# Designs tried in a protein design run: designed miniproteins, single chains. Part 32

Each design is a single chain, and the fold is of that chain. pLDDT is the mean over its residues in the fold that is shown.

## One batch from the design tools (miniprotein)

Design m1160
Fold by ESMFold2-Fast:
Structure m1160 (fold): chain A 99 residues (1-99)
Amino acid sequence: MDTDIKIGIAAIVVATMRAVLRQDEKLEVKPRAPSTDEARAEQLIDRLEKLIKSGASPEEIVDALEEAVTAASGITNPDLVDRLLEAAKKALRYLNEKL
């Protein structure tokens, strides 16, 4: 229950960030296969955290967060979901400081 809510909150953060960056309606023809593998989700969360720490562009951070949220869909590991939510909070704060 809590895990699904946390993933939902992260998805809302992504949608809000995209709205702020004016990235609405990017329907790319890329078939995104959702991954439920914990290892892949962990790798994407690690990448997101590194991008935030290195001061990457807002667009790159939003894209990395969206990929991490997608990979976390269906994951039941609360530690990974908590890491994702904390990374999403850091990303949002970083954008607020840059804008």
Scores: mean pLDDT 64

Design m1161
Fold by ESMFold2-Fast:
Structure m1161 (fold): chain A 61 residues (1-61)
Amino acid sequence: MAIDELILALRQERNPEAVRFLAKEAGVDPEELQAAIDAGDTEKVREIVSRAVENIVARER
């Protein structure tokens, strides 16, 4: 799965639970991630999502 596909899904579905989960795992405010999604700041959204995934993987051990 490409990160771009996840970003598009977050923008289109407007799922506040998914945004809150990813923001919490990345250590940022959900409002910050939502603002980046709404602004179409793909680079910032990608950085936050990548950080969330890295933190999830690290915690699973």
Scores: mean pLDDT 72

Design m1162
Fold by ESMFold2-Fast:
Formats: sequence, C-alpha cells, structure tokens
Structure m1162 (fold): chain A 82 residues (1-82)
Amino acid sequence: TKSRIEKLKEVVEENRKSKKEMEKKLEELKKKLEEMKKNPESVSEKEKAFIEMKKLLYEAVIKSEEALIEELEKKIKELEEE
C-alpha cells in the first residue's frame, strides 16, 4: 500500500510541475497578446490567430492536469485510509 501511494504521489508531483510550466507559458502568451493589442498594425492576423490558439491549448492542458491532480489526490487519500 505505502509503495503504491508513493508512486501516485510522484505522478502528482510530475503533473504539478507540468501544470506550473504551462501556467508560466500561458502568462507569457497573455503578455504578448496585451503588447499586440497595443500595436495591432504591427502584427499579422495569422500570428495573432496562432497565439490565440496556443492560449486555448495551454488553458485546456492546465484544466486537464488540474482535474487529474485532484482525482489522484483523492485516490491517495482513500488508499491512506485503508
């Protein structure tokens, strides 16, 4: 049981690190979008669309990783109470 719990905790930590990295990338993209908003004529529509698409992708990954972390943490708690 303890070994299984420790392995699940490792997976949670890996997902937390991945989520934190995605959150940093999302913050950078938001800053780029704000700069583009200030100078709209300096940016192509294709470039803006690409960044908006990346933002959507990063937001989706963050939500998915958050849901997985919550589910894994719930499983760990259940196993610790056995």
Scores: mean pLDDT 81

Design m1163
Fold by ESMFold2-Fast:
Structure m1163 (fold): chain A 61 residues (1-61)
Amino acid sequence: GLSEEVARLLTETGRLIRKLKDEEKAKEVEQLAKEAIRAALSGDNERAIELAREAKRLAES
C-alpha cells in the first residue's frame, strides 16, 4: 500500500499537474507518479518516496 508520505506527495503533485501548461512536462510528471505507485505496491517504500518527490519537484519547476 501507499505510505502517508507517498500519498501526500502524489496528492500535491496531482494538484500541480492541473496547472501545468506544458503537456510534455505533465506526461513526465504523471509517469514518475505512476512509477512511485508501482514501487510502493511492490514494497519499495524508499524508491516510492524518491520518485514521488521527483514528480513533485518536476511539477513545481
Scores: mean pLDDT 81

Design m1164
Fold by ESMFold2-Fast:
Structure m1164 (fold): chain A 55 residues (1-55)
Amino acid sequence: DLEKKAKELTETLVKLAESGVPLSDLEQLAKQAIKEGLPESKVKKALEKAKKVLE
C-alpha cells in the first residue's frame, strides 16, 4: 500500500510540475505526504522526479 501511495504521489507531483506549479508548492505537498505517513525516502524520490520535469 505504501508503494502504491508513493507511485500516486510521484504521478501527482510530475503532473503538477508539467502544469507549471512552482517547486516550492511541490515541496510543501511532499512535506504534507511525509506528515501523513509516507516514508521520507520515497517522498524525496517522487520530488526528485518532479524536479527533473522543471529542469
Scores: mean pLDDT 80

Design m1165
Fold by ESMFold2-Fast:
Structure m1165 (fold): chain A 55 residues (1-55)
Amino acid sequence: SKLEALKAQAAATIGNNDWEGADSLIDQIAEIDPETAEQLRKQVENQKELLEKRK
C-alpha cells in the first residue's frame, strides 16, 4: 500500500539521519494516518537524542 511504502522510506531517511527527508515523508503519512506520523516524529527525536548522548 502507499502507506507501507511511505513508512519504509521514512524509516530509511531516519536511519540515514536525513531529517528533512524524514519530515517530508512523515507529512505525507500524516495525510493518511496521523497517529503513525506522530509515532515516526517521536522516533526522529529519539534518534537525534541517541546520537547526541553518545558524543
Scores: mean pLDDT 81

Design m1166
Fold by ESMFold2-Fast:
Structure m1166 (fold): chain A 70 residues (1-70)
Amino acid sequence: DVVLSEEERRRMLEALEHIRKMAELVAADPEVEARLTELAEAGDLEGALALLRERLPEAARHLEKALALM
């Protein structure tokens, strides 16, 4: 079983907070949400990040911070 230190748990919670903020911003734009879903189903993470940087740069920033913490 995986046991996280207090520091590891804190980093994971911060990453999850960034993911939630990103998801909230994406959910507010149905066009971006639909396109992002298509790219995710294709496994195109680079394309997904590029789309977010172009259309929702704040959401892209949150995703990048989450990935850096994980």
Scores: mean pLDDT 80

Design m1167
Fold by ESMFold2-Fast:
Structure m1167 (fold): chain A 86 residues (1-86)
Amino acid sequence: GPEEQRLLELVDKLAKRARELIEKAKEAKEKGDEETAEKYLLEAEIELGLLGIVRGVAKLIGAEEAARYAAEKAEEIEKEIEEVKK
């Protein structure tokens, strides 16, 4: 229904923002700017947390497709964040 479609769109927006922040963190790290890299990684982790909240809400309202999609994107983003931390 319309609510599930809105949750799917929100997952895409959160994942996109997280990836943009991860890319900025990688660029900062490559330049030796560890403080700026840590700032962007923290902001990406906030977006990851919001994906977790969207997953929880989706489960509560029975939006199974949105819950699954949020979980998949959260796993992808978490892995990408960990790769930058190495």
Scores: mean pLDDT 90

Design m1168
Fold by ESMFold2-Fast:
Structure m1168 (fold): chain A 52 residues (1-52)
Amino acid sequence: SLADRVRELMASLGITPAPGAAEQIADLIERGELDEDSLVTQLRNRAAEKAA
């Protein structure tokens, strides 16, 4: 379920989610290594960088 949310978030920002990548990110969030807000910030920054 968390992996599905990560995949949906990446897609909403115009990032094509790779199979398995969302699951790895979800695992990092569950371990406390990465929080959801930090992920959103990082993905938005990468999307903005590509648009610039």
Scores: mean pLDDT 73

Design m1169
Fold by ESMFold2-Fast:
Structure m1169 (fold): chain A 63 residues (1-63)
Amino acid sequence: MERLLAVVHRDYVARRPDELTLRRGERVEILEELDEEWVRARSLATGREGIVPKSALGAAGPI
């Protein structure tokens, strides 16, 4: 299965329990695009899943 990975472009602190806290430079796997602003992602460092704003992520690419 082809994975879509993105690098966190800026720190993001979860504002709700379903959101994921991310630090700049971390890598995430994009699981689902929810809308134009949000994706569901999984942290490769911690394995945690949650929603994050697309603006916190750099360009996604296949692996």
Scores: mean pLDDT 76

Design m1170
Fold by ESMFold2-Fast:
Structure m1170 (fold): chain A 64 residues (1-64)
Amino acid sequence: PTATWSGKRPLLVIHPDGSFSVRTEPLTLPYASVSFSEDGKTAVVTTPDGTRYVIASEDLTLTG
């Protein structure tokens, strides 16, 4: 399955080593899991390598 982020807003990337980066460019990536906040407004997409992407749910499209 793949997750596509529109790039409308910056997103936080949490690397497997615990470091952070910010992305501003659209991306499509394979995901291992996705979880949503209690209000459904924020998603955390985890890739197979353990990287986590914290994104606004409205900017996210899941396929597969």
Scores: mean pLDDT 81

Design m1171
Fold by ESMFold2-Fast:
Structure m1171 (fold): chain A 61 residues (1-61)
Amino acid sequence: MTELERLIEKELPNLSKEDAEKVRELWAEYQALKAAGAPQDERNAVAIRIANIILEGKDKK
């Protein structure tokens, strides 16, 4: 279990349905990249996008 996975589980219920769906799609992409052996930089780019959606979602309330 990663720190990113914990962040998603904690914050997902607090997001709008639209933002929650975007996070789920990006998380699936992150897992697919990891399974395909993609470079760390590419995986980190997806993780950063997930974190940004969560942060923006919290600001919108």
Scores: mean pLDDT 78

Design m1172
Fold by ESMFold2-Fast:
Structure m1172 (fold): chain A 105 residues (1-105)
Amino acid sequence: KKEEIEKKLKELEERIRKLVVQYSALGIEIAALDFYKELIEKGKLSKEDIEALLKSLGEELKEDTTKEELLKLLEERKKELEKEIKKIEEEIKKLEEEIEKLKKE
């Protein structure tokens, strides 16, 4: 019984570890989007920088792309990442509750 609990604990801890890595990666991406948004608002990005950013988001720079459209695209990407982070937070919480329950056995 003790060995089975230790094995389950290691499996749950490994799942949390993987989720924490994913959470950290998404957090870095959101921070980068916030930084790019500030640079765009201040007019500090070159055309080449904007093209590189849009390419990273799977978009192409159009001749008629406005500052407002670019900011909207970044905000929409950020909202998608925030939804993904929330799902990871909820999954980590469930796994932590399962670990605490197993530790009481």
Scores: mean pLDDT 79

Design m1174
Fold by ESMFold2-Fast:
Structure m1174 (fold): chain A 62 residues (1-62)
Amino acid sequence: GTPEEAERAGKAARELARRAGLSEEEVERVAEAARRIAGQPGFSAEDAIALAEREVAQYLAE
């Protein structure tokens, strides 16, 4: 990952969580997780966004 990919993943994850109707606190947690993942070596923004989609789905299931 790069800092630019981390920024993009965080913004995309935040928008996904907001559209799903998660609370502001849950939105921030999803966005922070996506930023951390996309910033890691070997991970892209797309990888982090896919993981964020799964996390949002888990919140909606419970």
Scores: mean pLDDT 82

Design m1175
Fold by ESMFold2-Fast:
Structure m1175 (fold): chain A 62 residues (1-62)
Amino acid sequence: DKRRELLRELEELVEKYEAGEITEEQKEERLKELAKKYGVKVQTIREWEKKIRELRESERAR
């Protein structure tokens, strides 16, 4: 189970997207690649990405 590695890569991806370093299309392509690499459904990875973003926004609002 490479869950820790997957979460780290998702956080890095969200950071790059929020910084404007990648487009939404590039983000979606990367999410699909991560889904294939870690054997996870794309829908699950999209849900995790969304939760990571929501958590980061909540922390910044403090």
Scores: mean pLDDT 78

Design m1176
Fold by ESMFold2-Fast:
Structure m1176 (fold): chain A 79 residues (1-79)
Amino acid sequence: MKKKEEEEKRRLIIDYEVELAFQEILTAVQRLGDAHGGGPQGAADSARLQKTMAEIQKRIEELEKELKERGIDPSELRG
């Protein structure tokens, strides 16, 4: 019984940390793009990046809800 709950919690934590890492990477990519500048192509790439970041944010929020339901504070996983 306890082992399955521990595995599910570990999987949720890993999934959450992976999504947080992707969010941080994409945020860094966006900052680099903004610093470099760019023409109309840069604007199109920025729009795609923002859409991907919004999808990641939604997944993070869903994972945070599941973690809280399992008694895990998501803020502890961020430091």
Scores: mean pLDDT 74

Design m1177
Fold by ESMFold2-Fast:
Structure m1177 (fold): chain A 62 residues (1-62)
Amino acid sequence: GRAEQISSLSPKERELLSLALELLQQGASREDVRRAVLEKGKELGISEERAEELFELAEMYA
């Protein structure tokens, strides 16, 4: 299931996913969350494409 997909993520990818989930659950706009995720992703060395995939995954769980 989706939980198995989350458990296969690297520690850096899990950090990015957790950030996205926290911001979405706090009521931040989709646009603000996407910007924060892409910015943090660059800091962590995650590609823009992968950061967007993690953001989409977070939206599915929020």
Scores: mean pLDDT 79

Design m1178
Fold by ESMFold2-Fast:
Formats: structure tokens, sequence, C-alpha cells
Structure m1178 (fold): chain A 69 residues (1-69)
């Protein structure tokens, strides 16, 4: 459902924010944090448009990027 997609997207946005802080503090990787931040902003905009599936896929890309650096 759209409600479940929205909840999952919000959960992953919080995870991406935490991971972004960690890649800066632990690895000094400001570029990865900046790239993930752009994806998170895109996901928030997609959620405002009611595009919850696309928002979820976009935030999953941010989380993946941050975990692989």
Amino acid sequence: SDAELRERTEELLEEAERLGVRVVVEKGNWQAAEEAGKLMKEAEELMKQGKYREALETVERAVRLLREV
C-alpha cells in the first residue's frame, strides 16, 4: 500500500541520514555524503508528489551508496 511505501521510505531516509554522518566522521568521505544527500532530497520531493514507489527506490539507492563506501 502507499502507506507502507511511505513508512518504509521515511525509515530509510532516517537510516541514510545516520549513515551519511558515519561516512563523514569515520571515513572523511564528504563526496559520498553529498551524493546521498541529493538522492534523499529527490526521494522527499517524490513523496510530496505521491510517488512513493519511486521515492522508496531512490532512498534505497542512497543507502546502498553509503554502505558501499
Scores: mean pLDDT 87

Design m1179
Fold by ESMFold2-Fast:
Structure m1179 (fold): chain A 82 residues (1-82)
Amino acid sequence: MAELARGTLALARAVARAAGDAEAVRLAEELERLIEEVGEEVTPELEELARELEARVRAAAARLTPEQLAAAHAAARAEVAA
């Protein structure tokens, strides 16, 4: 499951960066840090950050072109593979 979480966060960061949403990038980085600190425990704070990030990433993705979305997916896959 940690690999799936890494993939999801990598995609969230890539989409947020492509859309210029600095706060969504920050939320993705904070969520990644909390997952590393908490491990497998899901806290209410982690759930709240995940929900906020999901909403922002959804809004960001709606503003991107198909080419930007494809680039974000490629960047996320490269990050997970590294």
Scores: mean pLDDT 75

Design m1180
Fold by ESMFold2-Fast:
Structure m1180 (fold): chain A 72 residues (1-72)
Amino acid sequence: SFLSLSPREQLKRAILAALYGNGEISVAELARESGLPRSTVSRLLRELEEEGLIERVAPGVYRLTEKGREYV
């Protein structure tokens, strides 16, 4: 369940859910809305991109891949 995930995995799942609802999201917007440092948000987004769940569509802007949509 979500509650059995590490805090980092919970944050990554929350980011995927936000992308599912919004289509695209920027690092700056995620940092502002979450209250997390931009560096932390950038690292989490990079981890999700390396996992193939999101893709970068412009500098600092991400969206779900097909794999990411199926995962959420």
Scores: mean pLDDT 81

Design m1181
Fold by ESMFold2-Fast:
Structure m1181 (fold): chain A 71 residues (1-71)
Amino acid sequence: EGRAKLEQGKAALAAGDYDTAIRYATQAIELDPSLRGEALRLIALAYRKQGDLDAAEKYAVESARADGEAG
């Protein structure tokens, strides 16, 4: 389930497992495209926590675009 994968991603982020958080968020998008905006925000946050600010910015921009199609 997309929502379950997104929740697992949030748990991984809280545990400091940023690579796993990114993986689960990506799976959430694949299972439920309506979660794309929220999942991309999680990916951006995970990259920011890793210090990859360029990747964080790119995914934050994608999240903003995806939010316009959420419904």
Scores: mean pLDDT 81

Design m1182
Fold by ESMFold2-Fast:
Structure m1182 (fold): chain A 60 residues (1-60)
Amino acid sequence: GNKIYRALYDFEAKHPEELSFKKGDLLEELEEINEVAVYAKSLKTGEEGIVLKVYLEEVK
């Protein structure tokens, strides 16, 4: 399956292309944009957007 991340911090989107999330939320990687950013889907809300990897921890 796709890579799953856990949010390490709360984040409120500042641009419409960004994903808002809360600490502990699970996000599914849909696409890796580059070494610092992913396009992800919130498993809680179903919303999609860009997330910086610095806010995320990979779930094994």
Scores: mean pLDDT 87

Design m1183
Fold by ESMFold2-Fast:
Structure m1183 (fold): chain A 90 residues (1-90)
Amino acid sequence: DLRLRAEGLAIEAQALLRSLRAAGREEVAREVEELLRRAGEAFDAGRLEEALRLLEEAVRLGREALRDDPAAQEALARARALAEELRAAA
């Protein structure tokens, strides 16, 4: 289910965005926020494959920027657990 995948990735991306801002990584945070905005527009328009690509890029950028941040990695793990629960509910 592409919709549930997109919702799960959005949860992960939002957790990474919060961690980027907490870490003072404002430049990367702006890039992730822009990808989330574009993904939301694609999702609302029914372009689920485009939304997925944008969300996967947002998660990738956030993970790369926070690879050495243990608190961010813990937040991402919790977000991934929530995303997997949504996928299991499908």
Scores: mean pLDDT 83

Design m1184
Fold by ESMFold2-Fast:
Structure m1184 (fold): chain A 67 residues (1-67)
Amino acid sequence: MSEEELDEEVELAFLIMQAAIAEKAGDYKTASEYYRKAAELARRMGRPDLAEFYEKKSQELEKKAKE
């Protein structure tokens, strides 16, 4: 694997962690944004199952942010 792939996996982990922290804090806008970025990165990494999972999380939190 290239350094690029390793860096992307680390970035994905950070995005997911930031999203989870924001979600627990009730910051649904920030959580939605991080999950959306995680989904886009997962898609670029060739992991569509992860991309779909985080995309759905992002959409649910986006609805909560709007109330």
Scores: mean pLDDT 80

Design m1185
Fold by ESMFold2-Fast:
Structure m1185 (fold): chain A 81 residues (1-81)
Amino acid sequence: MNPEIEKKIEEFEKRIKENPEDAKAWYALGIAYKAAGREEEAKKYFEKAKEINPEVPKLSLDDLEPEILAGLERMKRYIFG
């Protein structure tokens, strides 16, 4: 298990527990699970984000909060070098 990815998953899960209506957190969690190679979980989280806010970005990360973006960029570097 990748500890850096897992830490980010836990962080996003915490945000969702505090605000279940945070579509950006659901979307970020989907990206984190996809980065972890867990495609089925990622799909469910993307669907949940879209149910909460249909305008949440489906491919672009630009609309995510800076803290979420920084976490996702760090995970990408960890996975791809």
Scores: mean pLDDT 67

Design m1186
Fold by ESMFold2-Fast:
Structure m1186 (fold): chain A 70 residues (1-70)
Amino acid sequence: SLKEKLEKLKKEAAELAEEAEKNNDQEMMEKVEEISKLLGEAELALDNGDYKKAEEIIKKAEEKIEELKK
């Protein structure tokens, strides 16, 4: 479900934020903050029943997380 995927991405973003903080990686912290904002927008879209918008935002956030893992 989109809700389960959103929760998974929130957890991954939190783990990346913790790692960036430990490494004093300001660039990664800024990118994780952008991802967190997208995940918040996706949650609002789900709450409003806009599943298409939520799916598009979740996909964008997932792509950004994958880029940070490269």
Scores: mean pLDDT 84

Design m1187
Fold by ESMFold2-Fast:
Structure m1187 (fold): chain A 62 residues (1-62)
Amino acid sequence: MDEELFLRIVDALGELLERGETPTPRKIAERAGVSQSTLSRIFKKLVGKSIRSVIDTVLKSR
């Protein structure tokens, strides 16, 4: 379940970046079909980092 939600979150992030939209936790959660609290929980559990930290890292790499 959490792994499936994580894949949906990663896909949502990728879609926002491909569309030229600024990824925010709210937009990612909306696209993935999860709550922002679920998004934060999944990222801390599976990645060990906050979603905001991951977004900042992705944007900095460009």
Scores: mean pLDDT 77

Design m1188
Fold by ESMFold2-Fast:
Structure m1188 (fold): chain A 100 residues (1-100)
Amino acid sequence: MEFSVLLARWLALKSGGYFALRAAENAIKNKDLEALKKIKEDLEILLEQIEELLKELEELKKKYPEKKELLDKKIEELKELKKRLEEKIKELEKKIEELE
């Protein structure tokens, strides 16, 4: 149960994060100030959720060393997404300042 719940959360955050990154790119292209502000807030919420899930996955890895390989792969994919979200938030902040 615990693994399936965490894997479902991982999949939801990964798919949601990449969807939000595409939405951010569209808002930047269209210079939609209100969309840029909303997407920045959505990305910041996703970033917090990713940070919490990373902590839970690290704890799970300590509790179940036999699952280390699977968990390490999921942690690395989530860390890559986190980095991309942080970079996109900075880009959105700059674009918002340029349009205001």
Scores: mean pLDDT 84

Design m1189
Fold by ESMFold2-Fast:
Formats: sequence, structure tokens, C-alpha cells
Structure m1189 (fold): chain A 77 residues (1-77)
Amino acid sequence: AAARRQEAIDHVARAAKAIMDGDYETALEHARRAGELVGKPEEFERAAELAKQMVDAGASRIDAATLFAERAAPVIA
């Protein structure tokens, strides 16, 4: 449904912003909600965890948030 897809897109955007803010707990919550809405919760949780691992390894928060968004986009489309 269009409304469910839009809600998932909004949660992905909020998760990406939370990654940029360094708030990985909030990022994971929004990632889970987006995944639930499209029937793939584990895939979005995995993407958020990978983004955190990138920052922990020395990558910028912007690069990590970008990777998360790029991984989420084809799953929602």
C-alpha cells in the first residue's frame, strides 16, 4: 500500500539522520519499523548494524548514513 511504503520511507530517513547524529539506538528502532512495514525487518536491522560498524572502524557518519540509505532504497522500491 502507498501509505505503508511512505511510512517506511519516512522511517528510513529518520534512521539515516539518527546514524548521522550518532544515535544508533534510535537508528535501529526506525530501521526495524521500516523493515516491519515492508516485511524484511532483519535486512534493515543488518544495514543499521553495518553502518555503526563502519563508524566504529573510522568511517564518517555521513558515509555510514549514505550506505544505509542506499541499502534500504531497493528494498522499499
Scores: mean pLDDT 80

Design m1190
Fold by ESMFold2-Fast:
Structure m1190 (fold): chain A 80 residues (1-80)
Amino acid sequence: MVKVTVVLEDGSEVTIEFEPSDTVKELVEKIKEETGLSEEDAQAILDFLQSLGISPEASAEFLDGQTIDVKKVKEMMKQL
């Protein structure tokens, strides 16, 4: 089992466990379910990863041990 840390806009951190066979899209949907992120915030994460060349259909395994900061992602997407 692999895990990613999500930093919410209030600065709280949530660890999300997922399977190496999950796609990036499936992981982001799981993050929405576990953290209560809005559809717009979840889409911003997907759009940000796509801007880095990472498809929503790609394996999420590379996100194991990584941190996703929702506020920073949203700020970056507004500037792109």
Scores: mean pLDDT 81

Design m1191
Fold by ESMFold2-Fast:
Structure m1191 (fold): chain A 69 residues (1-69)
Amino acid sequence: KQFEVDVHLALGEIALAIGDYETAVKHFEEALKLDPKNARAWELLARAYEGMGDTEKAEEYRQKAEEIR
């Protein structure tokens, strides 16, 4: 479980770095399916949506990360 979450977060972060926001969202969503209390995954999902110009979803997911912390 933890290893699988870590792999999805790493792949998502690589996708973010190259501007592949759709792939990043997919990996962060998979990480959250495995660990829905992972604040880091919610923060990264927010960053991916911000990169895509969806500021409303980015704000929503940032707030989820803050509530979990």
Scores: mean pLDDT 82

Design m1192
Fold by ESMFold2-Fast:
Structure m1192 (fold): chain A 58 residues (1-58)
Amino acid sequence: SEIEEVLKNTEEAAKKAGLSEEEIKEILNKLREMAEEGKSAEEIRIAAEKALAEKLGV
């Protein structure tokens, strides 16, 4: 599914950016919760980008 692709891409991006396993799990769990609530893949992608930007201090 598109949502699974977003989750995989987010995990890969976070790992390459040097985030800890704990930070990555926090982000992924939040995104999975949004998916369960019926959020679209696009909404989840936007949330993923915001979460990564926040953790990276950009």
Scores: mean pLDDT 82

Design m1193
Fold by ESMFold2-Fast:
Structure m1193 (fold): chain A 64 residues (1-64)
Amino acid sequence: MSLDELLAEATRLAEQGKYDEAAKLLREASARFGKSLGELVQRLITEYGLSQQQAQNLVILLGK
């Protein structure tokens, strides 16, 4: 799976309220592509249309 495919799927899961599954994909993307979790969450907002509230829910889970 490409970085773009992982980010698109993470966005879809977050939009469905599946934040634990979205966080798991973001951790996989961070490990595979060497990107920070903060950079990936910012890309979900700017490139994939994730809301600030949905992004905040992901950040809380990623901080654990």
Scores: mean pLDDT 84

Design m1194
Fold by ESMFold2-Fast:
Structure m1194 (fold): chain A 120 residues (1-120)
Amino acid sequence: MEELKRKAKELLEKAQKAIEDGNYDEAVRLFEEAVKLDPENAEAYLQLGRVYLERGDYEKAVEYFEKALKIDPNNAEAYILLGEAYKRLGDVEKAKEYFQKALEIDPNNLRAKALLEELS
């Protein structure tokens, strides 16, 4: 089991490099392989959500951010990203709710404050 978790970590690092190169299809494949090897890796789900958000697939972004939060419910960044995805889907009320949740976890989060103010 430790070997599978180490391989998953290497796949996450490789996927991050693919993002830096602008190769989102490669990044998705590597992150999907990482979650198959380590299904409780909240970071891999968070990064999958970020890739889909960047590519404009907001429904998939929501799905992956919700998976990340089910594993790690105190992740302020995941709430911010979930709020951004809902904002893009036109659900302003849910976006505000999730930005407020992020601020409850991290009151000094400048990104969450700015995003909440934009919707006010």
Scores: mean pLDDT 86

Design m1195
Fold by ESMFold2-Fast:
Structure m1195 (fold): chain A 97 residues (1-97)
Amino acid sequence: DKEALDFEVELTLVAMQIALAINLAKRGDYETAAEVLEIAAQRVRDLAEKYGNPLLDEAARLLEKASEYARQGKVDEAIKLANEAMDKLVEAARELR
């Protein structure tokens, strides 16, 4: 299915952005980590509008909050929320078959 493939591609891009942001935050590059998380959150917001799945809205909210914590240098809190967002994205992908 092209729709399922398009979702899988976007999910892969978001996962890569989350991994990059976590690595940047661990290295003390808080501002760039926050920017990458904001870009990831916007991608997930766009997916939420397209698919209408509440798990995508939850994932976007978690990434937005992770970005705020990253800017504050709260690395452990940012990583925890980013991982929780990833869990919600994986669950949403399962619901799409």
Scores: mean pLDDT 87

Design m1196
Fold by ESMFold2-Fast:
Structure m1196 (fold): chain A 75 residues (1-75)
Amino acid sequence: MPKVGDKALFLSLDGGSAGGTIEEILSDDVVKIRVTTASGALAHLKPGDLVTVRIESYKVIGETTLISGTVIEVE
């Protein structure tokens, strides 16, 4: 399971990616990521935005948790 404080790379199933840090775990499959970088269809996200994502799958790669899923909300 992802942990608060982990580095995250989010890959949207709708396209695009966002890198950041896991700031909050809302449930087993919903986390909030504080964005530092974003690209593709997610390039509208700004550094410091808080994105809520639903996890379809995750994988730990080195020091980063790779999360695939969908965006629920942007704060």
Scores: mean pLDDT 83

Design m1197
Fold by ESMFold2-Fast:
Structure m1197 (fold): chain A 70 residues (1-70)
Amino acid sequence: SLEAAAEAVKKRVEELTGVKLSDEEARRIAELALAGASAAEIAKAIEEITGVKLTEYQALLVGLAARYAY
């Protein structure tokens, strides 16, 4: 479900950045991942929200977490 994907994003982003996303912010990133956004697009969205620049690998892990939890 989208809710499960958003929760997975929220947990992974907090682990990687120390920043706790809102439910709406996590849902937005999950929707990007489920729509097939690139790791670079996911990293950019997270940086805009958290101020933290993720590596391509870290952003890939966030996208995979969303997709496999969905």
Scores: mean pLDDT 87

